# Designed miniproteins, single chains, continued (4), part 39

Each design is a single chain, and the fold is of that chain. pLDDT is the mean over its residues in the fold that is shown.

## One batch from the design tools (miniprotein)

Design m13337
Fold by ESMFold2-Fast:
Structure m13337 (fold): chain A 83 residues (1-83)
Amino acid sequence: REAERERGAALAEEIARAMAPYLSEAEVEEAIEYGREAARRHASAEDAARVAAAYLGGLWRGREEARVSAAAAEREAAAAEAA
């Protein structure tokens, strides 16, 4: 139980830190806490990792949508300047 909980928390932290270049420090810490909470409920380490990955996947999709929108706005502004 304890080893499984510790492993789940470690996997959640590893996943969150792998995404750190694309997320704020607060978002990384929040993702780690989500994984720790899952591990604390005696879920398997794999279940805790899946919970953390799902949360981070949501954040990544939000960031990607913002990036695509920003790139589209930049292209539109460049086209307007050329006209």
Scores: mean pLDDT 67

Design m13338
Fold by ESMFold2-Fast:
Structure m13338 (fold): chain A 68 residues (1-68)
Amino acid sequence: MAALEAALRAAGHDDARIASHLRGLEVARTLNRLYREGKSAEEIAEELQTVHGMPAANARALAEHLVA
């Protein structure tokens, strides 16, 4: 995480863009972990809402797409 943030800053990305990329990577890592653990769409959606603060509709849609 810290090494990737430093690399993105060195490449000339602004703080807002870096923060957006890091949030996307954290969400992707969470989804990959839960999918490999065999979690249901409902369980994945709940963790996206609770841990990442994602709106319920977006979390559900993303979780359902991942397990389909």
Scores: mean pLDDT 71

Design m13339
Fold by ESMFold2-Fast:
Structure m13339 (fold): chain A 66 residues (1-66)
Amino acid sequence: ARAARRAEQREAAERARRLGTADERFRVAFEVGNVLRAIGDAVQANLEAEKRGEAPKSFHPEFSAA
């Protein structure tokens, strides 16, 4: 029914209102996600470097040498 659809639209608008005024939060979340992914990639690269006998670049060399 159209009335049920209007109620659904109201609920969707309410959720969009909460998120819409904070649409920047999604952009920030994407930025944070990209940074975390880059850190994960760097850790993975360091593990592969260790397998090749290279010192890990992203870790503290002083502690790695001890």
Scores: mean pLDDT 63

Design m13340
Fold by ESMFold2-Fast:
Structure m13340 (fold): chain A 68 residues (1-68)
Amino acid sequence: MKPFSDELREKHTELILPVLEKIIEELKKKGDNEKALEVGERYALIRVNSDSPEELEKKIKELEKELK
């Protein structure tokens, strides 16, 4: 998928993915595999529906806050 420039998209993915992977791993350790899958799906949806890097960052911060 190429909604942003590839370089900008990769940088955002590198910064955001480690945080999401940590949350997913923590949920799996608690036995909450269903929530772990939902987090992955929500991230994919946010990434597709974001028109700008700023919007993507805002939505990811909202997702992190909701999961804590």
Scores: mean pLDDT 68

Design m13341
Fold by ESMFold2-Fast:
Structure m13341 (fold): chain A 74 residues (1-74)
Amino acid sequence: SRERLVAAYEVLVEVAEADPRVSEEARATFREILERVKAGEPIPEELERQALAFLTRNPDLLARIVARIQELPP
């Protein structure tokens, strides 16, 4: 559902905002994706590529985000 997708991206933004290893550019990208998801808009390909590239470079951070998302209510 969109509500679950929004909650998942809220977790991603929260984890990124709390982690000093995450650049302001990466945080801005995640915040923009969250706002578009909240608006029911598709994520632009360029933002998706930037987010995926960042997460691929930070597997420990990605694992932490995924674990928290899996604990969200259905």
Scores: mean pLDDT 80

Design m13342
Fold by ESMFold2-Fast:
Structure m13342 (fold): chain A 104 residues (1-104)
Amino acid sequence: SGIAQLEAEVRALLSEKTAEGLAEAMRLVTSTLLWMQRRGAPDAEIDALVERFKALVEELLSPEVAEIAVAGLDEIRAAIRAGASDAEINAIRDRYIKKVEEAM
């Protein structure tokens, strides 16, 4: 149920169409990607999860907001692959949450 439950929770948060819902979804996704990386999940498995979240964002949000959120997911994914600290990754996440709030 792990990945299916996470996808359902993210879908519910994004379906609110609020800055708060998207911020909570971005925090949940970022925490999950960090957890997967720390457990030694293959890059392909982490990348597949990122692509699932990009698809949900593009389905449920306006094109302008979706573009910002997708850019944020790409930068978070690249930072995780580069071995950035949790603090650095969370700072990237929070920067994109602010950009989304400014676009909504």
Scores: mean pLDDT 87

Design m13343
Fold by ESMFold2-Fast:
Structure m13343 (fold): chain A 88 residues (1-88)
Amino acid sequence: GELEELIRQKLSEESADVLLSGIKTGKYYHSLGNEEAAIAAMVNGIEQALSLAKTPDEKELLQKMLEAGREAKTFDEALKKVEEIMKS
């Protein structure tokens, strides 16, 4: 989808892979109605991506995503904020 393409364009391969894995795991928990686990999975993916980030621009984007994920009350809110950050 468009979000996956943006992530792969803006982040290094290693950072993109772990972020996308976190989003996929988050979607799984969200489908089970476990919002706490869904948000935690995405946040963990962002934290791993941030640790692997190669450039200041990648680190800035991932730090904004991390803040958005930690403040989100639902997985849909967290995912929407990640999409908005990647499009800006």
Scores: mean pLDDT 89

Design m13344
Fold by ESMFold2-Fast:
Structure m13344 (fold): chain A 75 residues (1-75)
Amino acid sequence: MKEKEFSSREEANAFIDKLKEEGAKVEVRTETFPDGTTRIYVKAEKDDKIYGIGIVMKEENGETRVGISVAEKKK
């Protein structure tokens, strides 16, 4: 397994767009929690690899905090 952490949603979106352009199958799931946390799960499948991308957005003290993680798995 290989993991990457992105500091911005724009970096994660660019990575996802590149995978789509390279023929990956992309699936997206969004969950919003009562505490104002939004989690976006992206699964991209390409050849023998599966990429999992997690985006967590939380509003705290009037600021939006964003955490992004990317994991690569072998099929």
Scores: mean pLDDT 68

Design m13345
Fold by ESMFold2-Fast:
Structure m13345 (fold): chain A 80 residues (1-80)
Amino acid sequence: SSLDELGDLLNRVLDAMDSGDVDALVRETQELIRFLAKQGNLVGAGILYGAVTNQLISEGRYDAARELTRAYDEAVKEYQ
């Protein structure tokens, strides 16, 4: 179900955050953003994007934050 898929994707993002693996965090966050946008949940996608991007910026991970911004913009453009 969509709820089971949402739970799986959210757990992958949380695991990546806990691991400190920035590449995994960006990748898993991109997948969850795409899933939310595809479901029409653009508000949820925006909140997730904002939260993760703010964390990356606070850690000086500007290139990762920029990559995530591009992925968010593309997902919104694709599913509007």
Scores: mean pLDDT 88

Design m13346
Fold by ESMFold2-Fast:
Structure m13346 (fold): chain A 79 residues (1-79)
Amino acid sequence: MSPREQALSLVERIIEESTDERVKALAAEVKELLETASEEAVEAALPHIEAAYQALVVDKDYEAAAAHLEKAKAILEAG
């Protein structure tokens, strides 16, 4: 699976599993950016998307999940 495919899969799962509107909105923005971002930006953002998924699903920490998604968004917007 490519880094882009992995990132998209994780973001879709964050949208589906989150009940927090801020996390859902950030994940939707990250998903849109992933479709047009460079491969380098996607690879740089992927660890933050993985961290957001872990924070949401495993730790149930919505603040940490949102922070990781905001970091991923910033990386994708810069690339």
Scores: mean pLDDT 85

Design m13347
Fold by ESMFold2-Fast:
Structure m13347 (fold): chain A 85 residues (1-85)
Amino acid sequence: MLEAVSEAEAEELKAYMDRLRDAVIAALPTLSEAERRELAELMREQAEEARKLAEEVKDDPLLKELYEHAAEQAEAIAEAAEAAA
């Protein structure tokens, strides 16, 4: 029941994810050390799940690319949060 995504929608979603990543990283100094640690743990879990979903939808190249991109953005947030903690 994963919905098919158009190429245009995929590009918009990737661009949105990039902006969201940058916004979250910019907001990290407003979080406590405990909140940054919790965010890093959550983002690592999300990255692992996104990579699993990418493998499950490997017959849909646009969905695969979106999940792989989501995993990369989550990993970037986790690394930045860990470095700031």
Scores: mean pLDDT 81

Design m13348
Fold by ESMFold2-Fast:
Structure m13348 (fold): chain A 95 residues (1-95)
Amino acid sequence: SPQELRDWGNEQLLKMLEILEEGMDKEGFGGGTKGLWQGAIRQTFDHLWQNPDDDTVLDGIDELAEVLKDRYPHLAESLEKIREILREVQERLRS
């Protein structure tokens, strides 16, 4: 059902936010910065949910992870894991 799909999507979002928090905590970021990044991930998820054919979403996450990799390797690793979850979400929404 549409509700079962939405419930599954919300579970994926919560998993991504948990992964993000782990990486940000390892880098020593405070609650304000974490809140901004959590907001950005929520907005990216909502955009992908409404626009599953947008091929730029995963490329944007890959570019961001690459830019951050040397200075914030744990955050970059979290973004790579989030990217794989977003790929699975996009694939399911396209099926």
Scores: mean pLDDT 90

Design m13349
Fold by ESMFold2-Fast:
Structure m13349 (fold): chain A 77 residues (1-77)
Amino acid sequence: REARVRELAERALRVGREAEALRREIAEKGTVTEEMKARAAEIRAEAERLNAEMERLGISAEEVEAAARALLAEAAA
């Protein structure tokens, strides 16, 4: 279970980083390109896959968030 929660947390952090990077790029360019729209769609699809897997495994968003915070603390050390 803990290994699976960690895997989901790592995936959630990747999705969050990709979404943040895309948001910054849009702000820098002041426009949304077709490539950016495609990337936004892929980020959304991955988020939906994560939510579906969490539901299937009975893992809560709170558990994944706690694991994500632990991973960020490890990375910051």
Scores: mean pLDDT 80

Design m13350
Fold by ESMFold2-Fast:
Structure m13350 (fold): chain A 85 residues (1-85)
Amino acid sequence: GEEVERKIAELLEEKKKNPEEKEKLNEEIIRLTTAAYLREYLDELGLPEHAERAAEAALNGDVPTLVKIVEEAYGSKAGPLRVVL
């Protein structure tokens, strides 16, 4: 939650100060932002265990595990897709 959002804010500030590292910083920002949004979205769906595992997988860049967790989450909450994960 708060710690991930704070780290994203720090990376955005660093990107403004060091444009040369923009590509590396953008990759890290995308990973952290994806982790934060997935955690929030899955927690809102009432799947806190899936939220934590998805956030961890996204932070580690473990795409196969992330996809598996998302598939499990959608299998547990059969219904209309509101947002593409």
Scores: mean pLDDT 69

Design m13351
Fold by ESMFold2-Fast:
Structure m13351 (fold): chain A 71 residues (1-71)
Amino acid sequence: SRTVRELVEALARRLGLDLAALRARVEAFLSQLNLTLDAPAERVRGVLVDVVGAMAGLSEEEATALVEELI
């Protein structure tokens, strides 16, 4: 499985999002959980779904499906 870093890079590429902005938002949540970008992505699925959905304008269902495809 991918690390959070690898999945964030894949999500940014897939959706045409600013990688630095996506990474910064995800890192802010990870810091609250005492996790880093090297953590397994499956451990923080909810964070990835919420951040990606908000930034790309996807529904929770669409964001969940995309995160699960790329993890």
Scores: mean pLDDT 87

Design m13352
Fold by ESMFold2-Fast:
Structure m13352 (fold): chain A 102 residues (1-102)
Amino acid sequence: MTEEAARKLAEISPEAARRLVDLFQALADAGTPGFAGELRVKPDGTIEARLATPEEQAAVAASGRDGILEVREENGYVVVKVTVSDAAGARRIAEALRKALE
């Protein structure tokens, strides 16, 4: 569930979790049509986005999951695999991350 992944992210890097709250809130406020892919948060707080490949999109569709799917550390980056269908999905991720940071 997104809540468990959000807690893991906050445990790995509270700073990365705060940066992603800001990002997903901005996406929700902008009325995003959706996003699927990886977000890579550097130690300096910069975020690099990579859109999902067709294979990754198929795996997400097969799982029926929306939200934060995976959190890992890779070469000093915090890597977050995420799928959101709409602005409401982005808002739910922002809320889950805020709760995890409490």
Scores: mean pLDDT 75

Design m13353
Fold by ESMFold2-Fast:
Structure m13353 (fold): chain A 100 residues (1-100)
Amino acid sequence: SEDKKLMLAQMFISGAYANIRAALRSTNPEVRVRLLRAAVDDARMALELIKTLKEVSPVLKKALEDLREEFKTAITRETDPEVIEELEEVVREIEELLEK
């Protein structure tokens, strides 16, 4: 059902957001990288679900825009080039979906 897909997508967006916020509060580099990678995985799960929806609601679009900005903030505070590349890739994936 569309409603179930929407709820599940919103849950993954919320999970990604929570993981980014937790990473930004962490002083441990290993914990931070783990949380950021979990956020990337959650974001990608949300994007796959959203691709199967008939339309992207304004509420869902705003949630994606907010998630994109949180990833951009994480990029500015990260020093590991490999992690930065992973975060930049998911930002591009979000932007591509928002331009549909």
Scores: mean pLDDT 88

Design m13354
Fold by ESMFold2-Fast:
Structure m13354 (fold): chain A 83 residues (1-83)
Amino acid sequence: KKEIEELKKKLGEAVEKFQEANDAGDLEKEIEYAKKVVEIAKKLLEKAPEDEAIKALVEHILKGLAEISKSEEAKKILEEAIK
């Protein structure tokens, strides 16, 4: 349980860094944090594979970040992870 909450916190921090890069127009940092978001999201799904709420949270975050992505590479990374 505590490990899931720590991963959720890390996911939120990575999302915040992605949004900062997006706002600044830093495409390299946007790609970097897109990869980090996907890495943490995959760990969350591995720790709670039957948790529909965590799956929904991950899908919502990945779709939301893909929609605001300025980098096509970052958008692809996020969209491909929604499986």
Scores: mean pLDDT 84

Design m13355
Fold by ESMFold2-Fast:
Structure m13355 (fold): chain A 81 residues (1-81)
Amino acid sequence: MSEKEKEALRKVEIAGRIADELASEGKSLGEVGKESLKNGLISLGLSEEEATEIVEAIVEAQKAGEDSVKAGVDKVKEIFA
């Protein structure tokens, strides 16, 4: 696993945990949270398209009442496979 993949997984795990915690309180991940994660992933050298796919995977999992950490991690692994 590359250093870039490890760092992306770390950021996604943190953001996914925040999304799941917010969902437990009946809240959605806000625009600032989505933009912060997207920009953080782009700063690691991911494309805007790749970063957007990861953010949307987390957002869709949160809307569906699914595990946002797992959704984000699975998408990162798919992009780096």
Scores: mean pLDDT 81

Design m13356
Fold by ESMFold2-Fast:
Structure m13356 (fold): chain A 95 residues (1-95)
Amino acid sequence: MEEVKKYKELYEEYVKKVPRAKEFIEAMAQPQRSDSQDAALREALANMDPEQRELILKALLYYHAAVALEQAEKQGNKELIENFKKKREEILKEL
């Protein structure tokens, strides 16, 4: 539980630095998208400023790590939990 909280806090801090990152991540996380929506997302990512793209990709990484850690905790998979703890430390070093 403590590790999940730290991952979520890391994600929240990154989203604060790039206000558009939250909207972009939410759009990409949609499980049901039309072909036109998917094409628009790919085009937006390709035409995005490199610095903004890097920040959004890092925010996505933090978000996915937080969700994956929650799922690992629900499954009781100790190995996955430890792997995600190590990943969190790697991400923190990049900040």
Scores: mean pLDDT 65

Design m13357
Fold by ESMFold2-Fast:
Structure m13357 (fold): chain A 94 residues (1-94)
Amino acid sequence: VEEARKEAEEFAKRQLEEVERAAEEASGMDPVTAALATLRKIGEAVRAMEEYARELTERDPRAAEAAEEVLKKGIEEFDRLAAEAIRRMGLASR
């Protein structure tokens, strides 16, 4: 169902917004502390996405299958953001 896919997209967007907010709040900290705070929030977002996928699979396997691509892309985006935060920290230490 297209509705399940749209709900998964909205959920992923909210998790991304929370990660971005945490990064902005950490922007006044030293680069290492800011990177660690952002990475911790990314980890929380990934766990929330995994929990959402598991609960959806238990309630409606068909809806979970429809949302699978959206949730996978969301997790890949968080992985990319984590890698970027690590790179910025490495550049700041040079």
Scores: mean pLDDT 76

Design m13358
Fold by ESMFold2-Fast:
Structure m13358 (fold): chain A 91 residues (1-91)
Amino acid sequence: SMKEKLRKEMNEAADLVGELMKKAKAVSKNSWETLKEVLKKVLEELDTLSPAGQELVAGFAGIVLGVAKVAGEGEEVAKLAEEVMEKAEKV
């Protein structure tokens, strides 16, 4: 079924973000450094993702931006999140 294939591809994009977070966590000392590494890599690889994958990572970036605003910290991470969202919004 095409619906099963699409769900599989969407899950692959989600798994990629999860793997990148785990890898960044192994190198970074705190959550903000982990998110910074993930967002930098996402920004570099954004053009290699499908439109659905780009939308998914833009959503993730939006959540990260919201968390940074509520926390009043993570300024560099907030800027990277905005860059990911802006680049993904290209028509």
Scores: mean pLDDT 72

Design m13359
Fold by ESMFold2-Fast:
Structure m13359 (fold): chain A 80 residues (1-80)
Amino acid sequence: MTDEEVDRVAAALQAAGLDPGTAEAVRKMLRDQKLSLPEVARALAVYANARGDKERAEAFRALSGITDLDEFIAALQALP
């Protein structure tokens, strides 16, 4: 994944109301750890649950079926 594609995912998370620290963690997962989008979705579900955001944790778990970048970004923008 390119730095530009990673930035698009981080921007979509921030637009959905997630904090900059969570967006930065996702940048590291995609860029440095080279996780897939389903793996990132599962990690985001864990992070949301750890913050007490059970609704978003469930939504992120649903995203674990998406492997296409543009579909993943669209789904992030539709988050509650």
Scores: mean pLDDT 79

Design m13360
Fold by ESMFold2-Fast:
Structure m13360 (fold): chain A 60 residues (1-60)
Amino acid sequence: SAGKILEEMLKLDNEKFIEKLKELGVPEELIPKTGHVPAQILLDPETTKKILELLEKLLE
């Protein structure tokens, strides 16, 4: 499921997390511009929601 994939991705370093989002075809504007940790994505619920919706669509 999309949520499980996102949970696994959140265990990665920020650079690896961003690379995985790009690999999955997430648009550049939805990729978080946080330079430090993936956990910062949890501080932006709107971006997290859009990523989850895209992952659900890609896993269809």
Scores: mean pLDDT 64

Design m13361
Fold by ESMFold2-Fast:
Structure m13361 (fold): chain A 70 residues (1-70)
Amino acid sequence: MTEEQKKEVELAVLELRVAVDLTVSRNQGDKEGEKVAREALDRIVKASEEGNLEEAQKAYDEYVEKLKKL
């Protein structure tokens, strides 16, 4: 696997993790969890489009910290 392919996989994994959380929150009617996951997913998707793994990872880390406060 090339270094670029590895980066693409890491970006895809971050997107999938937050997308799963978003789906779970929607199904449970968790409005706060849905909002936080949606904001994080939008930021990770944008970072992925820019090829910016550092920004995607930062968005995910900030998302995890917000979840701890819900």
Scores: mean pLDDT 82

Design m13362
Fold by ESMFold2-Fast:
Structure m13362 (fold): chain A 100 residues (1-100)
Amino acid sequence: MSPEQRAQLQEAVDIVAEIARERNIPESVATLLMNMIADMIAEEDEERAREGVRRAALQLSREELELVLEAVREMYRRTTNPALRRRLEGIAEILEEVLE
C-alpha cells in the first residue's frame, strides 16, 4: 500500500469512527463500509473496484444499505482528501443503483 493509499485509509477510519459514534451505526455496518472503502483504495482497476462494492452492497439489507449510503454522504462532506472524496462518490453511486 502506497503512502497516499495509507493516508486515505487512515482518514476514512477516523471519519467512520466519528460518524458511527454520533449516529449509533452498528459495528457490523461500519466494518462493511470500511471494507468497501479499503477495497476501493487498494484496487487500481476501477471496474474491479466498483464490482467489489456492488457485490458487497447486494449482501446488505435495504436498511443497512440506507445506513451505509448516509454514512458515505457524511464522509464525503467531512473529508479533506480529494482522492478519498472520489472513492466515496463512486461508492455512493453504486449504493444508489443497488437501492433502486
Scores: mean pLDDT 81

Design m13363
Fold by ESMFold2-Fast:
Structure m13363 (fold): chain A 63 residues (1-63)
Amino acid sequence: ADTPLSSLTDAQFAAIARVAGLPPAAVRALADGLIEEGRDTAADLARALGVAPSAVSRAVRAA
């Protein structure tokens, strides 16, 4: 997905956390690290979480 992590809402991070099976705080910490490195896409977060980019995109749209 081409969605910037910095544009995601609390609800969207919670939806991604449910897909990844992690606490929302852990997903936010990963996203913050990726943003600092200039890797602020949902696809980069999906790779860090070990899930399909399409699963993250679906979670974002469902929230």
Scores: mean pLDDT 79

Design m13364
Fold by ESMFold2-Fast:
Formats: structure tokens, C-alpha cells, sequence
Structure m13364 (fold): chain A 87 residues (1-87)
């Protein structure tokens, strides 16, 4: 799971750009998808185009960020997971 966090950051960059990933997260928040499961389902629909490994990694990062709060917390959670995966 922590190694999947490494792919989360890459998937955001490779799936158009970081802004595209952020829009997906904000879309889920705005639609009331603030639970981990609802957020993961919405991200899966958008991120499956990035490939199975990328989708899984971003979902893992988003699950942590959604629990913590907004977009900034998502980014920090994803970065922490990526850093842990490097070890």
C-alpha cells in the first residue's frame, strides 16, 4: 500500500497534470462524497483511464486525504505515502 503511494503522485502528473487530480478530489467533496468509500468510487471512475496501478495508488492517497480533510491534506497524505514507499 505505501509503495502504491509513489504512483499516486506520478499518476496525478501523468493523468494530464496535478490540477486534473485536484479537480477530481474537489468534485467528490462538492457532490457530498466525503466518506472514504464514496470518494474512492468517484476517483475510480475518473482515474481508471490512468491504468490499474495508477488508479489504485491515487485511490490509496485520496482515501487518506479524504479522512484528513480537504485538498491540502490529500496532497500531504499522498506525499507521505510516496516518501514511505521509497524506504
Amino acid sequence: PVEAGREAGRAFADAGNLKTGQKAAEGVYRSGGMTKEEAEDAYRRGLEASGPKGAAAVNAGMAQGTSAGGKEDFRLAAEKAIEEARK
Scores: mean pLDDT 45

Design m13365
Fold by ESMFold2-Fast:
Structure m13365 (fold): chain A 88 residues (1-88)
Amino acid sequence: SVEEEVIEELKKIKTLEEIEELLEKYDASRNGLLGSLLAAKYIKEGKRPKTLEELKKEAEKIKNLPEEKLIEYVKLLAELAEEELKKL
C-alpha cells in the first residue's frame, strides 16, 4: 500500500526537508501521514485518539521539535506504525 511505502521512506529519512515533502504530499492537516503515525503510536500504547483536533495538536508538538529529535521521533513512529500494520 501507499502507507507501507511511505513508512519505509520515513525509516530512511535523513533531513527535515524530506519529512516536509512527505507531509505535504499526504496533507497532515486533514488526516495525512502524521495523523496515521500518531494513531498507530496510541494503539501500541493502549490509548485511542479522540478527535482529529487531538491529532493535530500532537502533530504541532512534533513539528516544533529540534530537527535531530524530530527525525528520531518520526522514525520511531514509522516503526510503530509498521508493526501495527503487520498485525492487521
Scores: mean pLDDT 62

Design m13366
Fold by ESMFold2-Fast:
Structure m13366 (fold): chain A 72 residues (1-72)
Amino acid sequence: KIIIAVTTDGQAAAVRIMREYGYTVAVARSLEDAIKLIEELNVDAVVLETESLEEGLRMAEELAERFGAEII
């Protein structure tokens, strides 16, 4: 399974944990980078790690409108 992690606060803890559990994790630093990765990969889920809930919801809505991937 392939997961894209979008991190705005610069922390990588969640990425390391997911990789330890055997997931393939691609890290995007921005929404634009995440979009490129989704287009290149058959993505099962997108994980948004943001300091602002409002920013996270806005990014999730944009991704959901463009792609059918699960957003967390």
Scores: mean pLDDT 66

Design m13367
Fold by ESMFold2-Fast:
Structure m13367 (fold): chain A 81 residues (1-81)
Amino acid sequence: SNSKESSDLLRQSSRLAEKSGDDDSSKLLREGSRLVEQGENRKGSILSSKGSQLLLEKKPNDPLSQKSSDLARQSVDLLMS
């Protein structure tokens, strides 16, 4: 299902954010994944977008940040389609 796929993408995004060294973004993305698993797609989408934006603001030139952001965007697109 889209919710399962979106949640999985956000968990991957969270792990990449953690590997980049940004714990705040990782926590937001992980919480977004949890909300999506609970059917709170709107809240999960908002929180995941905030986490992704925060990561790119802090680490704009980090390849891990870019990959994390791409996965989060794919997840949000699936939830909002």
Scores: mean pLDDT 85

Design m13368
Fold by ESMFold2-Fast:
Structure m13368 (fold): chain A 96 residues (1-96)
Amino acid sequence: MIFIVEFLNDVNLTGKEVVEIILSIPGVKSVKLLNIKEDEYVKKGDKLEVTVEGISVEELQKAIEEALSKASGEEVKVKVEDDVELGVKQLKEAVL
């Protein structure tokens, strides 16, 4: 299952650090930076693509927020969306 993760606040971690931390979460198979450079700090509105097996949207969101908050020393909030739902929404807008 593929999810898009959007950051709801600025994070004192680089794109590379975020990828390494999220990859350490059980059930995460891959992480791809969508609009973040590896060497740049994460900003509000930045997005990742995360591929997972055997983990729900709610469990993934909680695990990411807990892991990144612990690593950064700050409260990290994210929004997790199903990539399939985003694809269907874009298709409907293109046809209308």
Scores: mean pLDDT 77

Design m13369
Fold by ESMFold2-Fast:
Structure m13369 (fold): chain A 72 residues (1-72)
Amino acid sequence: MKEELRRAVEERKTEEASRLLLEMIRATLDDPAGQEELKDFVLELLKEKYGIDAEQQERIREALDRLFEEVR
């Protein structure tokens, strides 16, 4: 899953990346530690591939927090 998400993000396949992320979120709904690990993974991936700054990282983390609540 993580390697597939990394590839989709690198290749800018937004629909595939979104689908994979939602599947990973659903898999971690009963695992708070896994949720934080997934959020950290996504932030590091975007930092590595797109060079997002600290302000963008904060906004993305907030968006991920909302997405986890919505998928529940």
Scores: mean pLDDT 79

Design m13370
Fold by ESMFold2-Fast:
Structure m13370 (fold): chain A 95 residues (1-95)
Amino acid sequence: MMEEMLEAMSEEQKEELEAMKKWLAENMPAVSERFEELYRNDPERAEEIEKEAAAAGEAARAEVAANSNVPEGVKRLFETAVAQKAALETLEKKL
């Protein structure tokens, strides 16, 4: 029951992380390869880094969402961009 609820709540975070992994593989293959190697050798550490990256992305997104100076028409795009940047920076810093 609790594990099923955690899986359901992590689905949006999993989608965001999968999109980031795909972008990394296409644009920063060296970082992507280091992360995949870490996931194979130490899956617990890889999960910790994924969680930290996801949390950093969500924090950046919440900051943009709270900022009334960002125009509504670009707010969603800007939220996505800052979330991806924060997640990537966290991943690079931890690898």
Scores: mean pLDDT 69

Design m13371
Fold by ESMFold2-Fast:
Structure m13371 (fold): chain A 74 residues (1-74)
Amino acid sequence: SMEKVKKLLEELKRKLKEIVEAHRAGDEEKQRKLLLEYLQLMDELASLPLTQEQIEELHEMVTKMAKELAEIDK
């Protein structure tokens, strides 16, 4: 469902922000743990059956996430 896709994207976005913060703090152990969790969420997202409309919505959400992450790095 699209709600599950949105929830997974919000979790991925949260994990990426936590990874950036752990990197800034020099917490290598936390960064490694969060990266593994991120990869598991990506695998779950890849396993979902998506309609063409859901793929388009996913593309829009991923684009927004990428923009926000680029702003965090500055």
Scores: mean pLDDT 74

